# Designed miniproteins, single chains, continued (4): the designs that were tried, part 33

Each design is a single chain, and the fold is of that chain. pLDDT is the mean over its residues in the fold that is shown.

## One batch from the design tools (miniprotein)

Design m13114
Fold by ESMFold2-Fast:
Structure m13114 (fold): chain A 81 residues (1-81)
Amino acid sequence: LEEAIEAAEKALEAALAGDSAAAREHLQKAYEFLTKADLPEEEKKELLETARGAIEAAGISPVAAAVGARELLEKLKEVQE
C-alpha cells in the first residue's frame, strides 16, 4: 500500500509539472502495487477502478492527470488509516 501511495504522489508531481507521460507511468506503477496489496476485496476493487480512471485521464491532459492522481492519492490515504 505504501508503494502505491508513493507512486500516486510521484504521478501527481509529474502531472503538476505538465508531464502527462510520466504521470501515466507512475499511475500504472500504482495500479500494479494495488493488484499485489493485501486489502479487502471491496476496497481493492474501488482503488483499482480509481487508478484505471486516473491512467485514462493522464492520456488526455496534465490537468486531467493531476485530478485523477489526487483522487487516487486521497482514497489510498483513507484506506491506510
Scores: mean pLDDT 80

Design m13115
Fold by ESMFold2-Fast:
Structure m13115 (fold): chain A 75 residues (1-75)
Amino acid sequence: TPRQKLGDEIGRLAREVFKVAKTLSVDVARALFEEFTKLVNQTMAEFSAATTDAEAEAIIADFRERVRALIKEAL
């Protein structure tokens, strides 16, 4: 289900963010975690407002791309 996919992606990307954060300075790692947390909260709000599976899948795909961009910016 889209809900399971969202949970799985949040968990997977949280592990990737943590892995990357371990290679960064404390200040950069803190900023990365703060922005990731904001993005998770925004994505959960958007997901709860979705009325179709297609909207839910698009929100999950967009979340993945935004997290990828955050990691790239932090490196």
Scores: mean pLDDT 83

Design m13116
Fold by ESMFold2-Fast:
Structure m13116 (fold): chain A 88 residues (1-88)
Amino acid sequence: SDASEILAEEIKEYLEKTGNQEAVEQLRQLLTALQRGDRERAQEIAQWIIENFKGVLSFLAEAVLRAIAAGNEQALQTLQEALQKALS
């Protein structure tokens, strides 16, 4: 979707500009948790991202927490697709 493509591009730009390997590793772990349906682990990682990063990563992590709280499977799928595209 357009939303997942825009978010993926913003995440990718952040990672390319910063070279932050810790951010890359945390986003990979978040993607894995989302793919496995491990909502508890996804929440833990998202909370950690909010505490340690600003901007697009904080936005992404807050979106994950909101989608989990709402049981919004469509939003979670969009966020998962954005992460897959950004990390590819």
Scores: mean pLDDT 88

Design m13117
Fold by ESMFold2-Fast:
Structure m13117 (fold): chain A 111 residues (1-111)
Amino acid sequence: SKKEIEKKVQEIEGIITEVLKVGREATKNDPRKQAELDKLEGEIVQLLIQIKFALKNEDYEDLKIYVLKLHEKVTEIGKLAIESDPSYKAEMESLNKELQKLTEKLIELIE
């Protein structure tokens, strides 16, 4: 249902907010990694706008494409964070696993 899809999108947005927060903390002392994270965050923000538009218009084909691209960008942030500060590995892997689970459930609701 549309309500279940909307709920999963909101849950995904929550995980992404936490991934970005952890990514910022992990890269705090690395200006080059901060610049890479800034670029990835900008791309994620654009994808979230596109996701909300596709969801409002019930364009589930585009929603699926944007959610999969979003998952790829968030995974890149996870790698960037772990490379910058390995102490965040366990937390970031846990967040990425939860994002994967939510993404798979969202795709199942669309299909």
Scores: mean pLDDT 89

Design m13118
Fold by ESMFold2-Fast:
Structure m13118 (fold): chain A 66 residues (1-66)
Amino acid sequence: SARVQKAKVLSDSFVSNAKIFRTVAPQLLKIIQDELRYYQSLGDVQASDILSQAGDTLQKLIDESK
């Protein structure tokens, strides 16, 4: 069926995207951690909370992608 063929194409795209994610995501996590440290040093609680949640979410996705 057309849906089965589309699922195969999407599967190949997901494999490619997962490889890119595994390469880029650790670099993004480092940037988020550096920014978090900066905003924590300024006492910006709102920015620190947002960056902390983003970092925790990204770390979880990285760990689940291994």
Scores: mean pLDDT 78

Design m13119
Fold by ESMFold2-Fast:
Structure m13119 (fold): chain A 57 residues (1-57)
Amino acid sequence: SELVETLAALFRKSREEVAAAIREAMAASGLDGFPLDPNDPRSGVFERVLLARLQAP
């Protein structure tokens, strides 16, 4: 997807690494995909986990 490609370029990760980070963020937050409601408290958990994985060396 375009989002996976954008995140891969921005964080210098492979598409596979980005997809894995998204799956881990989903598992940690309990969301079934990217957060669509910014007021859902699970969205903050998703974002934190995703960024932590994408920023890891």
Scores: mean pLDDT 80

Design m13120
Fold by ESMFold2-Fast:
Structure m13120 (fold): chain A 109 residues (1-109)
Amino acid sequence: MTVTATDATASATSEEVLVGPQTVRATATVTAHADTEASLVVQLLLHKPGEPAKTVAVSRLPRTAAAAGDVLTAVAEGYAKEPAYATASAAAHLATVAPVTLSVELQEL
């Protein structure tokens, strides 16, 4: 999932994917199109039938200066011991409102 924003906050959520017993990686990427300072969080969520969705991994990038063309990345990895539905959720917070592209990807490893 990719979102282009020019606000103080951008958020994106991946499609839900059925994963077997395996490692799953959630990657969030912010591309700055103008000078800003951004913080980034990515969460990996697993949902099992009959249970609420649970955050199994989280990665945070603290407020980081970014110039136009810079790319900031946060990666969270978790292990699904049994078949579950995986979702990646990402949020970027900008100290200065600037055009950014937020992408969140889910990868089976």
Scores: mean pLDDT 80

Design m13121
Fold by ESMFold2-Fast:
Structure m13121 (fold): chain A 58 residues (1-58)
Amino acid sequence: MAEELRAAGYSDAEIATIAEELGAPVEVVESLITKSEEDKEFEELAKKIEKEQEEKKE
């Protein structure tokens, strides 16, 4: 998936190029990438909120 490519140092532009080479619509590949990345960012945001709440509690 895109995360593996990003870990290897690839950017969104490189991933888009790979999608075209595979013959898949960029929209479809981008949707899969966006979903995975959006989920990751949401998880990180939730973690930050939890830490901030813990600091406020005590």
Scores: mean pLDDT 62

Design m13122
Fold by ESMFold2-Fast:
Structure m13122 (fold): chain A 95 residues (1-95)
Amino acid sequence: HMSEEEQEKLGKELYEKFLKAVETEEAAEEVKKKYPEAYENMLAATGDDFQKAAAGIKGAMEEEAKKNPELADSYDGIEGYAVKLLREEKKKKEE
């Protein structure tokens, strides 16, 4: 099992990658190469569709779990943390 600290760190990394992917073409292409479905879902969710953004993060985690089976046991925790950060950022922009 991955520790809670490791899940938090990976969740932050995925969240930051997705945020940068909508800011620059270089970051977008890097994320698109590694997580094509997640990137597509994140772009579709730029109009406040939180569920599509969450699905994108889930797709990225499924790809990583295929490469690292140990991540499968911690998948929900990492995904949940990344989604939580995405939601918090949305709230900051609304304030």
Scores: mean pLDDT 57

Design m13123
Fold by ESMFold2-Fast:
Structure m13123 (fold): chain A 81 residues (1-81)
Amino acid sequence: SSNIQQAQDYRRQGQSYIRQRDYQQAVTYYQNSISLLQQYDPNSSDMRDTYANLSRAYINLQDYDKAIYYATQGVRISRVQ
């Protein structure tokens, strides 16, 4: 759907911000992606991968509690195949 495509586009924009070392913008775009995926495709590989990306962004921001939280959410999706 167009909503899933938009979520994928947000994730790619977040990845672009990671390459630029703009970790706060990366978090914003990954959160926007997760918000769409939560509504339209919550158990997808896109959701899993976006949680992993968000976790890595939070490591760079030194927010380790959030990094652990989002990494755990991504792993949970991988296990409910």
Scores: mean pLDDT 88

Design m13124
Fold by ESMFold2-Fast:
Structure m13124 (fold): chain A 98 residues (1-98)
Amino acid sequence: SEEAEKKAAEVKALVDQLRAAMDTLFERSPEDAANAGVAAVDALAEQMSPEIGEKAREFAEKLREAGRLMATDPEAGRQAYDAVLDELEKALVEELKK
């Protein structure tokens, strides 16, 4: 549907914005960027159906864990964060097309 396509585009735009924010903040405040990403995905979840919203919140928790990993292993944490964003985009876009 047109609404599903619009929501899918919003998911993709959010993922791009979160990557750009992490690129900007990674060397200075990666935890703040990760926490902002978690908050943004939680806010997106509230705009979704309960089923898709629950799935989005699971990805928000994975983003939080990646942010924690950045405190001890910045490179591994960043790789985990980017991988979670890739999985989030794919999973939510596929669910929105159903």
Scores: mean pLDDT 85

Design m13125
Fold by ESMFold2-Fast:
Structure m13125 (fold): chain A 77 residues (1-77)
Amino acid sequence: MTLVLEGTPEEAARLLERVQAQLDAGNTAALPLERFEIDHAEDETVEGVRILGSAPETSPEGEEKRELAVRLARRLA
């Protein structure tokens, strides 16, 4: 599965708190946290914001998954 994320750090900060609340509640089944990979050298990357993981859904939940991917990329990078 591949997750291509294109979001801003400020948006990530806001959504990250909400995602963390879901994680603390144990709602990990909806989140692609099992395995991620960071793709640094792609034709559609902006300073390493592209992350390989689970494809997002066409819902607000998809945006939360993108914010998690950004956070994970920053920790791994």
Scores: mean pLDDT 44

Design m13126
Fold by ESMFold2-Fast:
Structure m13126 (fold): chain A 62 residues (1-62)
Amino acid sequence: SELDEKQAEATRLLAEGAALAEALQATELSDAEKEAKLKQLEELAARANEVGDEISKLQKEK
């Protein structure tokens, strides 16, 4: 179902965000690499919030 697909997407976004956050904290990176990963984290967080909202809407309609 569309709901299952959105839940899978949210899970993947969470995993990718966690990996990026871990890399930023545990690995020494150049400034350019840090800024790129921080931007990816912001984009992933925004997308995860949007997907979460869509999941809530889908749960109201079958």
Scores: mean pLDDT 78

Design m13127
Fold by ESMFold2-Fast:
Structure m13127 (fold): chain A 96 residues (1-96)
Amino acid sequence: MLEFEIQLGLARMLLGVSKITGGDPELVLRALDLLEEALELARRELSGEEARRAFEELRELAEEALELARKAGDEEAIRRAEELLERVDEELERYE
């Protein structure tokens, strides 16, 4: 799904810039917005193996966002990243 791939690509880019620039929390929060949109797209429109792969990619990016949020010390970004990771893990349990 092109829209999903675009959201992930943009989130990955923002997290990469945040990592290089020393953890700008605004970039992490913007990446989390994109990842949350991508999660809703995957839940609504994907199924089977395609959905599982989508949630695995979301999990990796959510873990990176959480690490960067913790380095930045931004409580909102940490909370949102933890909530996103929990939601992704719940979806992945359907395929285990």
Scores: mean pLDDT 84

Design m13128
Fold by ESMFold2-Fast:
Structure m13128 (fold): chain A 64 residues (1-64)
Amino acid sequence: GGAALEALRALGVSGGAAASLAMGAQDKDDRETIEKAARQLADAGALPAELVEAAVEAAIRGGG
């Protein structure tokens, strides 16, 4: 929930992308699903490609 969102925002991830990834972690999505979502956000220009791995780790750590 909130911890994942805070960690993603601290990395500089945009509000929409941060919320999307934090929701996936809150719903207990597996790592592969969260990675796929992060890559789709990067492909759409909503997340810098170099932040994909860091964003996935932040979402997983904050989501529980």
Scores: mean pLDDT 76

Design m13129
Fold by ESMFold2-Fast:
Structure m13129 (fold): chain A 100 residues (1-100)
Amino acid sequence: SELEELKKKFEEALEKGKKALEEGDVKGAIDSAKELLKIAVKLMQLGYYEEAKKAAEAAVELARKAAELARKQGDDKAVLEAEIVEGMALIVLGVVNLIG
């Protein structure tokens, strides 16, 4: 099932993101947030709105935490990239809430 494959990718992206934050890896955390956002968009396109909402919410939280970590490291470019990912995830969340 495509849904089962996407759920597995969601769990893998969550674990990678958590590990990246624990290790101080801003790039890894941003990359994982981007992956969660891609999963949310794909789930939304397939009509799995509850799963899309969970993936978008996870992308928001991970991007926000990545931005906080980037600020602590003084990486202004990474702060901006993480905030862009957070903004995109919030747009997806808004769309899912409007149509689901």
Scores: mean pLDDT 91

Design m13130
Fold by ESMFold2-Fast:
Structure m13130 (fold): chain A 78 residues (1-78)
Amino acid sequence: SELEKKIQELAKKVTKAILSGNYEEAKRYIEELKSLGFPNYLLEGIVYEKLGERDKAIELFKKSKDPRAQEYRKKLEA
């Protein structure tokens, strides 16, 4: 569907922005995902981790249904 395609494209844009250090750009795509009704808590958590906001990142990883989020959370809590 068009919606599924847009969600995947936005997730890729978040990932590219994170890899290039453009965290404000990553936040804009994260907010767009939320506006579509599909928050990506894994990617949002990674952005806040990169910004040094550890406690917020842990909260976001706990909210994520993605199994990868639990590994990110454990690493921050160690």
Scores: mean pLDDT 88

Design m13131
Fold by ESMFold2-Fast:
Order: sequence, then C-alpha cells, then structure tokens
Structure m13131 (fold): chain A 87 residues (1-87)
Amino acid sequence: MSENQKVMVEIAKEFLEELKKNKEKITVDKVLDVVLKAIKASKGPFSRRDLYYLASYLMELAKKNNIPSDFSSAEELVDAVLTRLSE
C-alpha cells in the first residue's frame, strides 16, 4: 500500500465514523470534500487510481456499516466526483 493510500484509509475511516454518528448519507458533495482533503494531505499528484482506491474503500466500509449512499458502485462515485472536479 502506498503512503497516499494509507493517508486515504485514515481519512475515509474518520469520514465514515462521522457519517455513522450523525446518521448521514454519502453524497457527492461530502465525498468531494473528502477527496480535496486527501489531495491536500498527499505529496505529489493525486491519480485516478488513487481516487478509485478511495471510492472502493468508502463503498466497502459503507456496505459493512449500513451507511446509505447516493451511489451503487465505486465506479459511479468516481464518475460523479470527476464530473464535479471538471466544473
């Protein structure tokens, strides 16, 4: 696992714990904030591969913890985030 992936795992865990405590839903706006935080915490370029890893990990944790999501898959989440980042 890369150092960027380790940082993303910790950021994702913190995000999911907050959603769980507040009984909130995974939305594109909330994930965009998490992605921007991960980019700022990372050294060097944040790649599409890193984004897919973060999305996959978030969706896995959400499923395990019964956290509702606007997205059915990591791919759908990645596409939504990339669309918002291009605006």
Scores: mean pLDDT 77

Design m13132
Fold by ESMFold2-Fast:
Structure m13132 (fold): chain A 77 residues (1-77)
Amino acid sequence: SHMEKLRQEIIDRGNEAIERLTKAAEEAKKKHPGWGDRFEAIRRAVEEATQKALENPEEGKKLLDEVIARADAVLAR
């Protein structure tokens, strides 16, 4: 169904983002060794956004994408 497809896309996006952010955080820790708590907060925010998106997939997918984009922007610095 359309909703099952959206839920799978949300799960896949969330998991891909967590994997990518984990790798980026390891590289960022080399430049910012004191930012461990910040990286964990970013990971937690993406995990929470993924869970909330599964409750309302059509609206939640957009909100999850926004959370991921903000996380990526922080780690690029």
Scores: mean pLDDT 80

Design m13133
Fold by ESMFold2-Fast:
Structure m13133 (fold): chain A 62 residues (1-62)
Amino acid sequence: TVAAILAEAGELAKTQSERDVLRAVLTRAKAALGRAVSEAELNAPVEELERLALRLLGEIRA
């Protein structure tokens, strides 16, 4: 669920960089939708990672 992904992200944010937290959220969101994550997506700028993660979380809620 979106709530579970966000709870895990909150715990990671205490010890991990913003980039690593966003990578974790993106990976979890992709897995929840049954999609593969690409290396290009994981290596995207932080702004793009955030945009992708938020889009996928929206798809899970819909």
Scores: mean pLDDT 78

Design m13134
Fold by ESMFold2-Fast:
Formats: sequence, structure tokens, C-alpha cells
Structure m13134 (fold): chain A 77 residues (1-77)
Amino acid sequence: MGEKLRRDTLDRIMRKADPTMPQELRDEFWELTDKALDAGAPSLEDAIFEAIEQLLKEGKLTEEQAEAFRKASLTLG
């Protein structure tokens, strides 16, 4: 139990933050979040924040997009 719930939660967060986000970026966001959880992140919210920071470092998110994701995760996660 968890994979579908985590994906559904991330999809809601992504739609709230940026509904126009490309599928490839959404898939990478999911993969990074799942990897952070596998690495021992204590909560889904912590894993999401770690994924946001990684995408910012890679230049795949703007700071404005990252802020929108953080706000959406706090509301929906």
C-alpha cells in the first residue's frame, strides 16, 4: 500500500502547482520522490521537498515553480 496513493497525491500537487507541466517532468518528479522515500525520507512531504531541490539544482524547475509545489504539497500532502 502506498505507490498508487503517493502517485495520486503527487498528481494532485502537480495539477495545483502547474497543470501545464510536461509529462516527462512529472515522471521525473515521481521518480525522484520515490527514490527519496527508498533512501529513507521520513515522510512523503520530505521526499517531495527533496525532489523539488534536486530539480532546482538540475535547472528543470524555476524558483517560482518550486514555491508553488511547496505550497501545494503543504495543502494536499
Scores: mean pLDDT 75

Design m13135
Fold by ESMFold2-Fast:
Structure m13135 (fold): chain A 100 residues (1-100)
Amino acid sequence: SMLEEALERLEELIERLEEALGQDEASTRKVTEEVAREFRELLEELIRAETDPRFRAGLEDALKQLEALEASETDPRTFARKLLTLVQLLAQSLRERLAE
């Protein structure tokens, strides 16, 4: 299903961010920029496909939180940690929805 594929993509993003946080600042910055772009693309795809207005609102809120983070956070490691939290929260929401 689309949600199962989305969850797999989110789990890959989580692994990449966790690995990057163990590396140097330049590597962390590069990986977090790539993950943020891919996460935004995934959120936009999920928003377009979502028919449940409550879940769509949650996805739109996640996108707004990502945009706010990109606008306000300049430290690469803090950005990576906060981005990891956002990706983990969406992954948990998808796991809960798939368990219904």
Scores: mean pLDDT 88

Design m13136
Fold by ESMFold2-Fast:
Structure m13136 (fold): chain A 92 residues (1-92)
Amino acid sequence: STLTPLTFKDVADTLTELDLSNNKSLSEIAGYAFENLTKLKKLNLSGSSISEIPVFAFEGLVNLEVLDLSGNKITGPIPPGAFAGLTKLKEL
């Protein structure tokens, strides 16, 4: 499955933590997938089937402090633009 900007539209202004870990069907993240989650502080995507991170994947996560991408299938370099706007990130 693919995460898109429409996936979280109904909780975008309230969500502070999101755990999507161990979701083996999660293989794709669209650019701008999390753009409206401006209050999000923690995002756990560990143990899924994600193979690549697109440019602007995490754009809009201006309050994100913790991002966990461990245990995925990422085989290539993550583009610097994927982390654009992560001004408060403390842990990756």
Scores: mean pLDDT 75

Design m13137
Fold by ESMFold2-Fast:
Structure m13137 (fold): chain A 81 residues (1-81)
Amino acid sequence: KKYTREELLEMWEKFLPSIPADRQAAVREAFEALVEAAEARDLEATKEAVRRLYGLTHPASVAEDEELVTAAAEHYLATMA
C-alpha cells in the first residue's frame, strides 16, 4: 500500500505521546524531512532522515545499522504516493 503524507503523519501522531515532550518537536521535524526526501526521490536524503529519526526513537545500534537504514529508506521511497 502507498501512504499519503497525511496518513504517515497520523501514524506518527499516534506514537508521539511515547516520546518525551522535549524530543517531540525534533522527532516531528525528522519525520517531516523523511517524507519530503522520499517524495523528492532522494535516497541519500531519505537515509539521512531515517538515521536522524531512528537516533531519536531507537537505540544507537538500530540507527547505526546501515542495512536497516537503507531498507527503511527504500521502503519509504516505494510506499510514498
Scores: mean pLDDT 74

Design m13138
Fold by ESMFold2-Fast:
Structure m13138 (fold): chain A 89 residues (1-89)
Amino acid sequence: EEDEKLLAEIREIVTRVAEELQKEHPDVKIDQDFIDTVTITLYNALKYSGPIGTRLLLETAIRDPNVPEWVKEFYRRLLEALQPLIDKV
């Protein structure tokens, strides 16, 4: 039940950030598969690598020159939005 709750909270945050970014970049198609993949990746990172591992994962993506600018912005917003949830784990 706790794992289901954590997964649901992460999904809500990822979905909200994706919707906000989609409004600002209507030319970029953020589909459900992208949202689901990011949600599962963050859930696994937070559960198995903890707060520090999750932050490093997002920061690495933000610094990667091969990652598109809109994806970097998405990860920056996720890092900020996840901070209250990270503090609980």
Scores: mean pLDDT 80

Design m13139
Fold by ESMFold2-Fast:
Formats: structure tokens, sequence, C-alpha cells
Structure m13139 (fold): chain A 113 residues (1-113)
């Protein structure tokens, strides 16, 4: 099946290069795709900021309130910077499920796999 876009986030690297994170669903998989305007690797901080924003947008689209979506986005960005992205996504899934946002929890679990 064709890929479905679930969330997008952008950040600027210190050199002005634009970093875009896209969260894409393909037949049971949820993947994070990173693109830079220059085609060169971006600093981890810019990638983490873009990913956190994409995750927050995906959470909002799945019905999570703004303040909780922002909390989850920060948690995932920090996890990526620490090399613990999968752990942070599993914690985000637990948080979403505790609050009754099952669709968001499912998406985070699929990203962590």
Amino acid sequence: AAPRLLGVGEALAPDGDRVTARIVERDGRVEILIETESGRPAPGAAVAEAVGRAVAEMARRAGVPEEVAEEIGRMVAEGLLDGRLAEALRRAAERARELGYERAAELFERMAA
C-alpha cells in the first residue's frame, strides 16, 4: 500500500540547513524519515527538535491534547539525543494509554518496534 504521512516536524540547524522529520505509516510499520535541504547529515540537536515536533503533531492528530502532545514530543526528542529513542517511544505509549489515547499509544509502540 502507499505510505501515509502521520506527522511532520521541521527545525533549523545552526548553519541554516532545514531538517524535516516525517512520520510515515506503511502496512503495519511506523517509521521516522529524516531529510535535510542540503542532503548532508544534520546535528543531533536539530534532528531531535524536528522529530519531537513531528511526534507532537502525530499525537495531536490522534486526539491527544496540545499540552500532553508537547510533553510527549519533548520526551521523544530527549530520548533521541540520549540514544534511547525506542525506550522514550515506549514510555510515550504508556503515558498516552494511561490517559486513554489508545490510537496514539499504538502508533508510538509501532515506532519503537
Scores: mean pLDDT 87

Design m13140
Fold by ESMFold2-Fast:
Formats: sequence, structure tokens, C-alpha cells
Structure m13140 (fold): chain A 103 residues (1-103)
Amino acid sequence: SLRERLRELIERARKLAEEIGDEESVKLTDEALEALERGDYEEAVTLLLHALSRLYLKAEDKSPIVELLEELARIAEELARAGLIPESVVVGIRTRLEILLAE
């Protein structure tokens, strides 16, 4: 399910945040998981995007974070098609990826 795929993505991001030692990103991923449990897909995706953006700036190896951001973009497109989040959220994720990859 889309919910299970998003949950697994949040859990992977949380583990990466712990490994990097960014307590704020750990908190953001915990809040994203709580939002998902409430069925608030927009908040869950937004919090996860914030966490992954922070982790991208802190990580020496950016490849795992780019992979998680690309998977988030794919899940967000499917959530928007299902009417669970606005298309503007998908645009926001794509825009963030373009900015990060232009560096």
C-alpha cells in the first residue's frame, strides 16, 4: 500500500538521521510517522521532505539521501493521483530535488 511504502521510507530516513547524528531530523521523521498514523499524508510528506533536505546538507555521502528523495517524489505522485495530497506538494519535492542536484 502507499501508506506502507511511505512508512518504510520514513523509517529509512529516521535510521539515516540517527547514523548522521542529526537530532532535529530524527524528530522530524518521528513527527512524520505520527502524521501518517493520523492519515495526514500531506503533513507526513512535508515533514519527511524537510528531514531529507536537512540530511542532504549534513551528509558526506549524498547518494542515499538522493535515492530517498527520488522515492518520496514517486510516492507523492501516487498519493496526488489518489487525491490524498495536493499536486503542489509533488511540485515542491521536484523543485527541491532540482535545487539540490544543481549543486
Scores: mean pLDDT 87

Design m13141
Fold by ESMFold2-Fast:
Structure m13141 (fold): chain A 76 residues (1-76)
Amino acid sequence: SELEELKERVVALLERWKEEILADKETFSEEEREKLVELLEKTIERVREAKSLEELEKAVFEGLKEIQEFLKEVLP
């Protein structure tokens, strides 16, 4: 289905971002990487649970908002 295809693409993108965060030893501390990975995993779970495009959009936007709020505390 269109929804399942979109969910798979979004999950793949978030998983790739998680891999990049885990590999980035320069920008983030170990604790910061752990927290970012946790937030990304939470977002992936919400995306997988989405039953409609509206729910998928909400899952992505809420996840990105939480990540942005964390990054605002960590980055200048």
Scores: mean pLDDT 85

Design m13142
Fold by ESMFold2-Fast:
Structure m13142 (fold): chain A 63 residues (1-63)
Amino acid sequence: RAAVYLRAAELLEAGRVAEALALLSTTPDGPAVRAEVAAILVGTPDPEEARRRAAAWLRELAA
C-alpha cells in the first residue's frame, strides 16, 4: 500500500493528476484516499501548490 501512495505522490508532482487518481482507486482504501486528494486539489487555489500539498499528504500517509 505504501508503495502505491508514494507512486501517486510522484505522479502528482509530475502533473499527472488523472493517472495518480486512477492509481489510488486500485487500493482497498483508495476511494477515501482519492476523495481526500481531490478535496486538497479543489480547496487549494494554485494548481501547482495543490499538487504539492496532495503529494506531501500521500507521502506522510505512506510513512
Scores: mean pLDDT 79

Design m13143
Fold by ESMFold2-Fast:
Structure m13143 (fold): chain A 75 residues (1-75)
Amino acid sequence: MAGRVLETVTVPEVGEHTITLKPRSVGKDGSLEEGEAATHTVTVPAAGATATSAPVEVKMPDGTVVLVTVRVVAA
């Protein structure tokens, strides 16, 4: 089944961050399967602020497509 994936990343600094993620799921073999790496650029304007990326479609090894969104929080 296709799904939506929201990954939360905490960064120590404000500004522009490039986040590269591989979505993971449990495959038919019981092992973790990683989808294709997708790059998200997110700008965090202030400490304690949150920012979210635009959703990106990522294909899993089994042919399933997941929609990946990254939420970035500055600590």
Scores: mean pLDDT 73

Design m13144
Fold by ESMFold2-Fast:
Structure m13144 (fold): chain A 84 residues (1-84)
Amino acid sequence: SLEELEKEAEAVFAANQALYDRLQALADRFAAERDRMSPAELIALLDEIIALLRELKAVMPPEVKAYVDGLIAGLEALKAQLEA
C-alpha cells in the first residue's frame, strides 16, 4: 500500500540523514513561508525539493522508486499550477 511504501521511504530517508535533513529543511521552509513567497520563489524551492528527491531515489530499493516517482509527479504538477 502507499502507507507501507511511505514508511519504507521514511526508513531509507533516515539511513541517508544528510540528504533527508536538507529535504526536511526545504519542506519546512515551504510550509512556513509559502503564503509570503512569490510564484518564482515557490517554483525555485519546488525545483530544489524535486532535485533532492531524485538524489534520494537513486539510493532507494526498486519497490520504493514508484512511490518517489509519484511524489515527484505531484510536485511537478504543483509547479505547473504555479506557472499557470
Scores: mean pLDDT 79

Design m13145
Fold by ESMFold2-Fast:
Structure m13145 (fold): chain A 86 residues (1-86)
Amino acid sequence: SAAEVEAAVVAAVRAVEEHTDNLEALVLAGMLALVLGVGRLFDDILDPAVLETMRRLLEELLGLVEDPVARAALEAALATIDRALA
């Protein structure tokens, strides 16, 4: 559901912000939050293009973030988006 995607992505963004000082990761987390915000504003969170954009940003974040708590939140958000795309 849109609510499950929103909750998972918000949790992932927050975990990145709380567990990394990596500027590139923080910028990507900000971009992810912006994409979610746009999807929320236009009631398009479950739009495939919005979901695929968030999926790409989550994959990029997983390449940069080393903290296990932040990685777990990112992986959970990615799994939630993959279920929404199926």
Scores: mean pLDDT 86

Design m13146
Fold by ESMFold2-Fast:
Structure m13146 (fold): chain A 91 residues (1-91)
Amino acid sequence: AAPRTEVTLTGIGDKEDEKKLIEKAKEVLRFLATEAGATEIVEFKVEELEDGKVKVTAKMLFNTELSEEQIEAAKKKAKEAGFELEIRELP
């Protein structure tokens, strides 16, 4: 079946904290997969920025639309980990 929802997780931190940032991203993705039934991780990217910063971006696809409760829980988990979460419904 075609995916119905795309979730993008983005975090920026210091390069010295890259491993911690990656582990936090993985924790949020695991939460989303377990609680909301994600079907696929389509992107996991670590980019070096200027001035010793690192950006972590992850995208995950769901076969269903997420409920408001799932969205709220996901945003809370991402925020606690220091990440931004974007949710997009697919046509």
Scores: mean pLDDT 77

Design m13147
Fold by ESMFold2-Fast:
Structure m13147 (fold): chain A 80 residues (1-80)
Amino acid sequence: SLLEEVEKKIKEVIKRIEKIKPSLTPLEQEQLDSAVEQLNRMLDEIKRLVEEGKYEEAEELVEQVLELIKRLEKWLEYLE
């Protein structure tokens, strides 16, 4: 399902962040922590929208999450 796919991608990017984090500056760590917090909040909102039957709104939020993950993965490529 769309929810399973987005949850998996969020977990994968968080795992990648955790691996690189010890090598980063305090500012970079803070920025990544903020991004992780945002991803978790967005995932919780997607789950709530799905539970409420608001599938179109959930799909729009999933697209926003995927865009954020794509930007994070590109940034992580440069940090590694």
Scores: mean pLDDT 86

Design m13148
Fold by ESMFold2-Fast:
Structure m13148 (fold): chain A 64 residues (1-64)
Amino acid sequence: DKEKKEQQIKQLQEQIQRLQKLIKELQQQLKVTSDPKKQQILQQSLEEAQKQLKKLQEQLKKLG
């Protein structure tokens, strides 16, 4: 079903854009945060977001 594939591609593209925005925001927060514990939490969140972005990009390539 071509329509279902197109919808999946659109959803993946939207999720990718949201994650890219989140990654940028997390990087900015890390730059201004001096608390080591908060930096660790932000770094873990950044790593998870980057990992999820890579998975979504790979899924998009598999569909296209």
Scores: mean pLDDT 84

